Designed miniproteins, single chains, continued (2). Designs and how they scored, part 76

Each design is a single chain, and the fold is of that chain. pLDDT is the mean over its residues in the fold that is shown.

## One batch from the design tools (miniprotein)

Design m6637
Fold by ESMFold2-Fast:
Structure m6637 (fold): chain A 57 residues (1-57)
Amino acid sequence: MSYDLEAIRAELQKLAPDAEVEVSIQNGKLVVRIRGRIADREATVQLLVKYGVDIFS
């Protein structure tokens, strides 16, 4: 029931090694912020969808 925020951050950082990755919980929802270059955009989107992050809003 709890998100492993550090594991999620590590997976995202692997896909965006030159970017600043922030992962947090706000209002009971997982929030992800990525600043910088994303090397594998599609894999990043798949991870966000897997964890229920709204990527279209």
Scores: mean pLDDT 72

Design m6638
Fold by ESMFold2-Fast:
Structure m6638 (fold): chain A 55 residues (1-55)
Amino acid sequence: ALSDDQKKIVLSQLELTLKDAGPPSDIGKKAALDYADEVKDNDLKKAIEDLISKY
């Protein structure tokens, strides 16, 4: 499992990528969700889904 600080880094990096790329591609969305599923962290997965939904 990732620490809270590591989760913040992952989310901040994803947000920067979404801002630079504009709307995320389906491939990008899937990759982010697959990463969260591999970590088996439901809170991180929900945070990623919430972040993607804003773009």
Scores: mean pLDDT 72

Design m6639
Fold by ESMFold2-Fast:
Structure m6639 (fold): chain A 75 residues (1-75)
Amino acid sequence: STEEAVKLLRELARWAREKGDFSSALELDAMAELAKTLSAEAVVKYLRSMAERYREMGDFDLAERLEEAARRLEA
């Protein structure tokens, strides 16, 4: 659901801030706002795209958390 997507994205943004990754936190907060206007399918595709990009940048922890969020939204 859209509410579940927003909640998961805000939790990820909070986690990123706690780790000192303010750039990723800002991007995740922006995506949470966009998720209110997008379908769950579109949010899942965006999360997977973000996970791929972060993996290429060497941020494997954030990439795995983004993939897990996408899996939860598909369930």
Scores: mean pLDDT 82

Design m6640
Fold by ESMFold2-Fast:
Structure m6640 (fold): chain A 73 residues (1-73)
Amino acid sequence: REEALREAEELAEEGRRLIEEGRRLMAQGDVDKGAELIVEGYRLLSAATPEGGREEGRAIAEKLKAEMAAKAA
């Protein structure tokens, strides 16, 4: 149970890195890869909130996924 908090912190940190890398790739014109990394980063952030915050993280990830798809079009 205490390990769950540590694991959540590690997932949140990795999720943030993926989001930053994804944004960087999008800035370089690699929108498809950037969008995939951002979506994966938010998926990890959702996993980092095992109680209560899951739905909110999922809603944010879905919203960004839709925005990224619209921008890529």
Scores: mean pLDDT 69

Design m6641
Fold by ESMFold2-Fast:
Structure m6641 (fold): chain A 67 residues (1-67)
Amino acid sequence: MEEEMIKRAEEYVKKIEDPSLSKLEKEILVALMAMILSIAKLDPNTSEEAKERLEELVERGRKIVEE
């Protein structure tokens, strides 16, 4: 499960890096990534390493949208 969550978040970051995407689409993807992170934080079986990686990916996505 955590591996799939990280993979999904990484796929979303790649989409956010696409210059053809609208700002709204990028904002939606960041919101979805933040939701994945929230679910991971609530799951006691999710490793701290996976949570840290997901938080890093969410931060990366937010920085791209902010620019």
Scores: mean pLDDT 81

Design m6642
Fold by ESMFold2-Fast:
Structure m6642 (fold): chain A 62 residues (1-62)
Amino acid sequence: GAEKAAEAAKKAAEAGDSAAASTAAYQWHRVSGSEEGLKGARAGAAGDAEAAAKGMIQGAKT
């Protein structure tokens, strides 16, 4: 189930939507406890959509 969330975060980052990418990473952190998801959410909240997507993808792993 993590792959679809990671894909959504990647698309949000490609569109430059840091808020959407941050939200996806934070939701993944909430349901999985992923530290990478939390790190990505913090970066996305600061305006770094690419870092937010990276954190989500690493947190989802595969």
Scores: mean pLDDT 74

Design m6643
Fold by ESMFold2-Fast:
Structure m6643 (fold): chain A 89 residues (1-89)
Amino acid sequence: MKEVILQARAAITKGALYMALRILKEKGNLEEARLEVEFALDVIKELAEQGTEEAKEKAKEIVKLVEQIADASGDPGMKALAAQGKEIV
């Protein structure tokens, strides 16, 4: 079902972002972190479209991780993507 699939995608995205943040802090892999952030923005948009309280909470969790990645990267483009995600929720 649509809702179950979106919840699974949110969980997978959150896990991928945690891994990307750790690798970025340890090895400085900006390119991979950027790809994960761009993918996460699509998931944030889908969660916002659901309009449920649970979806809003999941979207906020993903936005928080995107913000942490942007801060760790020091990249202006990455910070702009994080700001875009924050505005959606």
Scores: mean pLDDT 81

Design m6644
Fold by ESMFold2-Fast:
Structure m6644 (fold): chain A 79 residues (1-79)
Amino acid sequence: SRLDELKAQTDALVAQAQAQVRAARSRAEAQQIVDETTVQLNELMKQILSEIEDPIEATVVAVEVAGGLQDLRLLRDQL
């Protein structure tokens, strides 16, 4: 479904950001990746919310995006 495609895109963005954080040479570089990814995920979330008719499904996607950002912050904190 269209919703599944959008979810796959958010998952791919988070996975790419995780790879970039792991390749970062400093915590400052990792922080820049986290900040940039946060902006991009917020933009994708706005697009996803405009596609979803069911507010429950919209809430599930928002929780998944928040989880992806939390994982990125945890990776940053391990540097």
Scores: mean pLDDT 81

Design m6645
Fold by ESMFold2-Fast:
Structure m6645 (fold): chain A 74 residues (1-74)
Amino acid sequence: SLEEIVARTEASLAALEELVRASDDPRRAEILAALEEARRRLEEAKEIEDEEEAKRAIHEIVGELEARLRELLL
């Protein structure tokens, strides 16, 4: 369900944030900024009335976050 997808995504973002905040990675600030942007966009996606459109938006947010994290690692 949309609720389950949102809950899993929120939990994943929170877990990543906790790990990054506990690290001394020189990219910590950039990674945290990417996670905060993804969280902001997730909140916007939760306001979409069409469930299928909301699910698609969340999938795109996750994909863009993954791409950004790969960019920061390269």
Scores: mean pLDDT 82

Design m6646
Fold by ESMFold2-Fast:
Structure m6646 (fold): chain A 90 residues (1-90)
Amino acid sequence: VRDEALEEAERLYELAEQIAKETGNKQILDSAKKALEYVKDGKNLKKARLYAGITAAQVLKYKDKISPELAEEAIEEAKRFVKLLDEMIA
């Protein structure tokens, strides 16, 4: 379960790096990095969930400024990661 959350967080961070390169938006990269750090630490999954949600909101905000394929992949990954964290917190 922790390994799954870590894999999803790392994948979302990779997608956030691609979006940051295409848009110049550093906020998506910062929020994705914080989500990954909180998952690695494991002590505050509610903070991981908060930053995952911020990352998802940033993806939606910039979806029209990136390739449609990257937008779809990032939205799908953010949704999976958020759902997994919600299940871990519940």
Scores: mean pLDDT 83

Design m6647
Fold by ESMFold2-Fast:
Structure m6647 (fold): chain A 76 residues (1-76)
Amino acid sequence: SREEVIEKWIKFFVEKLGVEEEKARELLEALDYDPFGNFKREVVESVAGEKADEIGAAAREFARTGDLEKVLEGIE
């Protein structure tokens, strides 16, 4: 579901990128489009900083495969 995908992204941002959970949650919940692959560059940069390109590539791969956990494992 959408909520399960959002929670997996929140967990990734908190545990792997060190982003505050509330900030990550607010940004993802504010998205008025498909969180699976249509992230706005500015939203990704606000939570991932210099990893924005890696996160963007991961979101695109997730949209293609439907496997968020495998995609997120590939991010350094």
Scores: mean pLDDT 61

Design m6648
Fold by ESMFold2-Fast:
Structure m6648 (fold): chain A 95 residues (1-95)
Amino acid sequence: MSLEEIVEEEMSKLPEKIQELLLRLARILFPDADETTAVLGTLRRIVEEYEEDEEAAVERVARLLGVSRSTAREVVKAAVEMEEEILDKIAEQLS
């Protein structure tokens, strides 16, 4: 399975509204990257910020997307879970 296919499969598991918000955030953070690279870069940054300070990560996402903190928290949690699943699938294919 290609990296693009893994990302597409994991995205499809998310609620449609969360998918749209993650794609919007990816376009804001990585406007010149292809979609797969932009999504992966967005997930990496969210996880890195979440591990340092969850509330700061939520506030940044809320500000960038213009959504409530509760909606931003759902996006952050979905991104953290999605990156873990993608990394696990990549590791399994390399093993």
Scores: mean pLDDT 84

Design m6649
Fold by ESMFold2-Fast:
Structure m6649 (fold): chain A 124 residues (1-124)
Amino acid sequence: DGLVREAQELADETIEGIRLSSGERALELARKTMLALGYKGAAAQEVREALEELMRRVADALSAAHPEVAEQARRALEEALRRGEEIARSSADERVDALDEGDRLARETREEVRRIKAEAAARS
């Protein structure tokens, strides 16, 4: 399924961005990614467990790279999981809206990773 592959690519890009950025920026990047994965998993129940595992991987990477925001990382994961659960129990229309929102957050996350990489390259 293309959705799981795209989610894996998003998680990998986010983890790279986390390692290249400050704790505050890394936290915001991770939060957006976990929400994007949560929304996509809520709409696609058959891959939900795989996406939740990617969310945990992003949270773990954030905590490892930036221990000072580890508590915020855990809260962001819990919030994304809770939001995904709520959407999964909602109407079909709300699940379609969740996919669109997940795609928007994923696009914003990739744009931010591109900026982080450009800034890191400029410091070399």
Scores: mean pLDDT 85

Design m6650
Fold by ESMFold2-Fast:
Structure m6650 (fold): chain A 88 residues (1-88)
Amino acid sequence: MSSQEFFDAAVGSLQTLRDHPHLPSGIIDLLYGVASTGIDQLAQAGDTDSLQRIRDLADQAAEAARQAGSSLTESYARSLADKADQAL
């Protein structure tokens, strides 16, 4: 799988978390796994531009979840933002 495919999958997962903060916990876990894997692969590739964009989107997802009152989605999105930031 290319770095672009990992980026697209992570973006799709984070957009879903941002737009749907009240998804079932099992779906949130799956989306987290996809985004987390994407971050790891982009870090291995040294794709800092994609990591920066993923961090910003994860921050947006965390803020949307906070405003919606979804503590689980907020926690997972913040973890993803921190992971992407640490990979930069």
Scores: mean pLDDT 86

Design m6651
Fold by ESMFold2-Fast:
Structure m6651 (fold): chain A 100 residues (1-100)
Amino acid sequence: MKKPKSKEEFLDFVKKLIEEIKRWFEAIQRNPKARALLTPEQVEKLRELLKKIDSAKSENEIIDTFIELLRVLASMLPPDHPIRKRLQELIKLLEEYKKE
C-alpha cells in the first residue's frame, strides 16, 4: 500500500476504507450464512466501532476508533492469514500518522 503524501490525503484514504468496511459489514449481515461465520460478540463490537466512527468529532478520534476496528477484523482471521498481516501493517501506519 502506497504511503499518502499529506495528512489530508491520509484522512481521505481512511474515510474511503471505512466506507468499504461498512459495505462489507452490511453485505455480511444481509447473508445469514456469511453472518454465521462471525460470533455475536464480533458483530456487536464491529457495529459499535462503526457507530463510534460516525459520531467522532476529531481526526484523532476517527483514527483511534479505526485502529480498534482493524484490530477486531484482524482477530477474526487466523494468525498467519495474509490479510491479517496487511491489517497489522495498516494499524502500524495509522499509529505513525497519529503522532504527526
Scores: mean pLDDT 74

Design m6652
Fold by ESMFold2-Fast:
Structure m6652 (fold): chain A 86 residues (1-86)
Amino acid sequence: ASAEEVARAAEEAARKVFQENPDATIGDVLRAVAEAMRRAGATDEQIGKAILDALEKLGLRPDDKVTDETLEKFIEALREAVREAV
């Protein structure tokens, strides 16, 4: 799969989780993002690397609450991380 296809799947999954549950945690977003990336053809190693790199860049933890600002920053960081991992 292309990095752009994987990044798009991840972004769509992240936005959907927050849209359906405004009280979602980063952990909720990560589960949906990982599954979307896997369906788009990314390997578990690529998924793990991209997610960890994005979380580390922003200092985010799985128990953190998602805000509109946090979601946009996470999506941007994840796109960059996916391009490096895939």
Scores: mean pLDDT 85

Design m6653
Fold by ESMFold2-Fast:
Structure m6653 (fold): chain A 59 residues (1-59)
Amino acid sequence: MMTKAELYLERAVKDYQLQSVEELEAKAKQDAELLEHLIAVRVDRGEVAAQAYIQQILS
């Protein structure tokens, strides 16, 4: 069920200890690979579902 982009995103949240969407977005601006995977999740799930998923992995 988990895509490569989703797996990468969950790993990055844990490794960088990201606590909010704002921190994730800020980190993605510094890490092109993280930005690529974040975009892939948004495209694959759609914006609303991707936002809900991102909030879930940040908790």
Scores: mean pLDDT 81

Design m6654
Fold by ESMFold2-Fast:
Structure m6654 (fold): chain A 81 residues (1-81)
Amino acid sequence: MTEVEEEVRPVPAGESFEQVALRVLLELADRYDATEIETLSYTPTHLEVRLTSEELELLVRLDYRDGQLHVTVETRRKPPA
C-alpha cells in the first residue's frame, strides 16, 4: 500500500531553499530510521530524494514556490528486487 503525505512549509526570510530542504530531509530520515539516502534530482527549486529503511521506501519531492516549500512524501513497502 502506498501512503502519500503533503505538507507546505514557509521559507523564512534569510533562509535558502537548500537550508529548509536539508532540515526537512534530516527530520524525515530520523522519523523513519532511514539507512540509505539517494538523490534522484537536484535543481535550485526542486529536490527529489529516495530514503530507504529496513521495511519502507520513501520518495520525497521538495518544490520551492512563492516563498514556500511544498513537501510530498510517498511511503511504500520495499519492492522485491
Scores: mean pLDDT 78

Design m6655
Fold by ESMFold2-Fast:
Structure m6655 (fold): chain A 75 residues (1-75)
Amino acid sequence: AVTKEKVLAAVAQAEQLIQAGQYVNAAITLGGLRDAVPASCLPELDQAIQAALSQQKETALKAIQKLKTCVETNF
């Protein structure tokens, strides 16, 4: 089973990839979390993936922060 700590570590890695301008790698990392995040957090995950694919750094970082909060609360 995937742990909350592993999910948060992957989200943090995606945040670092976005900061480095590696948007495709960030989207791939986040996409790998679809079966690992709580179902209630899928909208936040999808928003983060879409923002990363759109190369919108500030929007993607805000979406990552919302995803972190959702995982912390709902895992």
Scores: mean pLDDT 85

Design m6656
Fold by ESMFold2-Fast:
Structure m6656 (fold): chain A 101 residues (1-101)
Amino acid sequence: MEKEEEARARIAQLATKAVYHALNGDEEGAKKAIEEARRVADSLENPEFREAFRLMVEAIEKLVEAMRAYRAGDTERADRLLSEANELGQKAIELYEKAKE
């Protein structure tokens, strides 16, 4: 699980970078951070951890889209995307904890 813990830490760092770039209007920076997070998830040999981390990346992508919607003044879309991100994040945590068993 050392490699999986390193992957989780790296995805968390990339999530922070993606949100930071999105909040500052740097769409390319946010996209690159998300793509790097997907590569980290895809590098895992354990299919359960790989699926959990893929869902984490999808949650981050929805969160970034929510931040863009907030910047555009589309609060209804932002709230919907934030709810989707939270649901995906909860599923990812559940799968991660189950895989860690």
Scores: mean pLDDT 84

Design m6657
Fold by ESMFold2-Fast:
Structure m6657 (fold): chain A 58 residues (1-58)
Amino acid sequence: LSPEARAMLEAGIAALRRDPSVATGRAAIGELRKHGGIDLPLPATGEEGLALLEAALA
């Protein structure tokens, strides 16, 4: 992972821990697709979004 992509993943995880909504998860993954170069599927839930971001960071 690039430093920028890692920072985006960490920011998305922090946002979802603060607001575990599907909207927050989709926003975080959308930014990673557009600017982070990471093609993750859009989550159906905030919990799914958090799991996807944590797996990508590992």
Scores: mean pLDDT 80

Design m6658
Fold by ESMFold2-Fast:
Structure m6658 (fold): chain A 69 residues (1-69)
Amino acid sequence: GKKKSQDSADQGSKMSVQSGLKESIDNSTKASGNKDVGTQTGQASYEMSLRGGYDESYQQGLKAGQKWS
């Protein structure tokens, strides 16, 4: 069934995005001391997840965080 395959992939995507998102937000907020910066980074990462893919969203979150850090 599609749900079984999609559930596995969807779970991995959410975990990767959430991991990168959290790390990106925390790193940006901590380094900058600006809560808004972390929020923007997280939102951009999440949007990429919906468009690009699982690893891309995670990498994008980390990369965005580094750019703001």
Scores: mean pLDDT 56

Design m6659
Fold by ESMFold2-Fast:
Structure m6659 (fold): chain A 83 residues (1-83)
Amino acid sequence: MKEIPMASEETREAYLRFLEIISKYELSSETVARIIGIILRGLAEDVEPEKVLEEIVKVIEKESKEKAEKFRKEAEKALEELK
């Protein structure tokens, strides 16, 4: 079978949940673009979802600390649901 050297299925599911959560927030196009870049790199390099979560939170904090804290809480809950 052709194996694509991409993130594991579990990691991909976590990242899809992050994208769904992000879509619920009013974030600037610049912030969203930076987040997408982080996710694409994470998928290519099979980065742990928790590390990607931390990087996304840092990007959102530059725009809004409140939105960053809310995203962290929702994303951590999503990771627990995927266990």
Scores: mean pLDDT 77

Design m6660
Fold by ESMFold2-Fast:
Structure m6660 (fold): chain A 90 residues (1-90)
Amino acid sequence: DDEALLAAAEAAVAPIAAELEAELAAAGARVKELLAAGKEKEARIAYLQALVALTSRVLAALREAGADPAVLAAVEAQIARARAALAEAE
C-alpha cells in the first residue's frame, strides 16, 4: 500500500537525511545571496543545479533500497524536468 511504500522510501533516505538537509540549507543560502546581489539568472541556475544534485541522491538511495519502479520513474521524471529547466536557464 502507499503507506508501506512511503515508509520504505523514508527508511531509504533516512541515512542521508542530515546530509540532504545541510546541502539544501547551503543551496538556499547561496540562492538568497545571489538574489540579494541582483543576480537572478545565477540564482536560478544555482537553485536548479542543487535540485538536480539532491534529487539524484534521493533517486540513488531509493534504487539501492529496491523502491517500487513507479516511484523511481516519478523521481526520474522530476530530475528530467529540472535538467530541462537548467539547460534553458544556461
Scores: mean pLDDT 80

Design m6661
Fold by ESMFold2-Fast:
Structure m6661 (fold): chain A 73 residues (1-73)
Amino acid sequence: MKSLEEIEEELEKKLEEYRKAVKEGKDVSKIAKEVVALAQELAKKMIEDKVPQEEIEKRMEEIEKRIKAIEEE
């Protein structure tokens, strides 16, 4: 059972892997799916931990902006 902190750390590492893969011109399909899965896992855990809806939405927007920035580079 992963804590919220563990999921956040794993997501951060996966986003860094995604950034490197994009820069290296590698197939990013699998990494992109893993990033999305971790973001969904984080959202689910935040709901379970009773984080306010507005904070969850703001966190998800931050993650979406980071993904977009990686993909646009």
Scores: mean pLDDT 81

Design m6662
Fold by ESMFold2-Fast:
Structure m6662 (fold): chain A 56 residues (1-56)
Amino acid sequence: MDEAGFVETRARLDELAEKGDIEGIEAVRDQALANAPSEEDRRRIEAWYRRALEKA
């Protein structure tokens, strides 16, 4: 996944967290992980996902 894709994913997770949309957060995480073949990319997405859930 490129840097632009990461920025968009993070922004989308933040928006869903503000709404308390747990199902939306899970869906965005699953889509992002499908497009992140490296372990480094996956860890970055998982960290943002965890933060979004804690904020929601």
Scores: mean pLDDT 79

Design m6663
Fold by ESMFold2-Fast:
Structure m6663 (fold): chain A 82 residues (1-82)
Amino acid sequence: SMSKGLTPQTVKELLENYENMSPEDKKKAEELIKKIIERVEIALKMSIRDGNGELVREIAKELAKLGNETLKKLLDEYEKKK
């Protein structure tokens, strides 16, 4: 599925390593992060609707540390509905 291989730990490791990457690797990481954010936004919206998704919530919390406002708002909505 679209979230296969995504865990809070793998996202955390990607973010921790990002600052020390070469310019070429940073571009690859930025593209990967963008795709992860898009998929997590969709999955988090579905989790808000369906009342499931602890794993998606944990991944979204790690990504929200990047200052993504959309993910922060979705996380706030998820926490309010629990």
Scores: mean pLDDT 69

Design m6664
Fold by ESMFold2-Fast:
Structure m6664 (fold): chain A 74 residues (1-74)
Amino acid sequence: MTREQQLQGNDIVSEAAGRAYEEARTAPDVQTAQQVVQQHQQEAIEQLKAQGIDGTDLAQSAGTVVTRHLSARL
């Protein structure tokens, strides 16, 4: 992908990861927290595809980091 697409993809994934973390950390249980992370990850992948960016790896990596931080907190 182009450098411009890479920067745009990083911004989309970073924003999605931040929103996923904030929402998931206030979830009533671990299962709901995991569903929130998965939903935001899927939405990020769809946004990347809409802009012609293959960012599946970026979205998956961000999802893993968010899940790790949630596990450390829960």
Scores: mean pLDDT 73

Design m6665
Fold by ESMFold2-Fast:
Structure m6665 (fold): chain A 71 residues (1-71)
Amino acid sequence: AKVGDTGTVVSGSGEVAGIRFSDGSGAVVALPSGQTAKVGDKATVVEGSADVGETAKVKFSNGAEGIAKGT
């Protein structure tokens, strides 16, 4: 996934979530302490690249930011 791509949370518990992006790629996102993601939440890549082995900053629709690592 690239800057501007959107993803949906497909799995997650607490501060760690699995995301599937609109391009078909996947990532695992770590959220700051006290932030959580739920299945169905939307996130947009705002910095970097969430390709396999890469890291990106994503922003959720609720305003929370997380670090995504491509899987």
Scores: mean pLDDT 75

Design m6666
Fold by ESMFold2-Fast:
Structure m6666 (fold): chain A 109 residues (1-109)
Amino acid sequence: MKKLNRAAAGAIEVALKALERGDEFTARMAFQLASGLALAPTEKDPKLRKFYEAVAEALIAALNGDREKAEEYRQKAIDTLKELGFSDKTIAFYEKALKAVLDLAYELS
């Protein structure tokens, strides 16, 4: 399976576990990331594709218990959002969303 499809499946697993725990925020963010990861190959914006490729690497690393690699790729994803010209407020939101999803992914490793 391509990394993006594997990461999308992992994000769905994180979302379902978040729902079991009553964590609606993490569940919503994980479902949105799953959709973005699955559809990333159809994205016309190469920077947006680069963002999802970094998210995929971070999530796969987190699911494997590799916290250092997950944090490295989380930072690369955030740096790509800055390259896309998103506001500081939007970047802070994605930082919080990615942290919540990755923290739960570590528990699934």
Scores: mean pLDDT 85

Design m6667
Fold by ESMFold2-Fast:
Structure m6667 (fold): chain A 96 residues (1-96)
Amino acid sequence: MDGGEAGREGARRARELARKGRGDLGAREGGLGATLAAEGGAAEEAGEAARAAVEAAKVGLKDKSQLSLSIGGALAGIGGAFEAAIRAGKPEAAEA
């Protein structure tokens, strides 16, 4: 599996889990996908997975029991997208 596949799968799982009310798990899956995509040099897919992780975290933040994992997943996604942008030589992309 290449980094682009990991990012796309992470974004897909994040959206599916958020729809099922599991924003915490969605944020985790999106964050993992973003990190793996960043390691593979897939900056676009890392950004997409990071956005999906943040959107899933917004769902999880509505439930106190999901708060810590939702925040952790969103931060992992943002970090992955930032790392991918640095590796691509486009640090400005990490600020979006």
Scores: mean pLDDT 76

Design m6668
Fold by ESMFold2-Fast:
Structure m6668 (fold): chain A 77 residues (1-77)
Amino acid sequence: MELKERPVRLYGVESPDTPLEKAKLLREGTFVSRGQAIIAAVTFAVGNKEAKYIRVVDAETGEVLEVVPSSVGERFA
């Protein structure tokens, strides 16, 4: 499986449907796969109790790749 670098933004949101205008940008980064970006979002969920969800967005397309509940982070804590 070939890996392609993707610019990704992680936003803290109160719900999965919260508009990006009300979301807090937590991190920008470049990831070699969608899976790595999702793992980074789960890692943020473990450390961040202020956001109820972490929204993973492709910075080039604006596509929402994943929405991770902060409760998923507690599962690994």
Scores: mean pLDDT 68

Design m6669
Fold by ESMFold2-Fast:
Structure m6669 (fold): chain A 85 residues (1-85)
Amino acid sequence: GEATAQAVLSEAVRTFLELLAGVPVAEAERAVREAAERAKEIARAAGAEVEVEARIEGDTVRLRVRVTADGATLEVEVEVPLAAA
């Protein structure tokens, strides 16, 4: 339900912040891929689904994270600063 979706969304966002904040731009694509895989593992363990859309714009990653659990869907947009080139 919504509580599960909220918990998974919060943990996924935290994972993206921990893995992406301050990462060099040259490593951003790999860091995004790693964070997305961990978010999927978190969602799967909770019986939820997660969709991640990521766009690298200069020294920033713009993320759209959507979590669905038992028919409840929650979505958030997050901007994560990278280290300058």
Scores: mean pLDDT 84

Design m6670
Fold by ESMFold2-Fast:
Structure m6670 (fold): chain A 65 residues (1-65)
Amino acid sequence: DLEFLGEIVLKLEKGEITEEEALKLVEKYTTPEIQKEFRYLINLKNDNVNKEDEEIAKELSKSRD
């Protein structure tokens, strides 16, 4: 169920659960197909966070140079 997957991702973003706990829930209550979708969503989330950290670092360097 993609709706369940979305709920788990939102809880991760809020810091209500860890990535390890989210993976355990997905493994226990979903199919291998949904587990693949979860891994892709986690990768997308991590990529977006990494981009934002890099932009903040660049902005601080330019503003305080």
Scores: mean pLDDT 67

Design m6671
Fold by ESMFold2-Fast:
Structure m6671 (fold): chain A 100 residues (1-100)
Amino acid sequence: MSNLEKVEKLLKEMLALTLHLADREVSEEERAAYRARIAALQAEIKELAKTLSEEDKKKLLKGIESIRKYLEEQLKKTGDPVLAEMVALLDELEAFIKEI
C-alpha cells in the first residue's frame, strides 16, 4: 500500500468518526474520546504527508477539498458544531501540506 493510499484511508476514517459523532447523542466523555481519536488520525496524516511526492500531495489536497465541501454542505443543513470543528481541522491539514 502506498503512503498516499494510507493517508486516504485515514481521511476516510476521520470522516466516518465525525459523521458518527455528529449523528449521535453522545456523552461528554464519549465526545472527548472521539475527538482524541480524530486528533490521533490527524497527527498520523501529517507524518505520512511529509513522505509524499509533490504529485501525491496535490492528489491529497484534492481529496481533502472534496471532503471539506461535503462537510460544509452538511454543516449548512444541520448547524452541527462537530462538522464546523472538522472543517477547521481539514483547513489546518491543507495549510500544513502546502507548507511541506
Scores: mean pLDDT 82

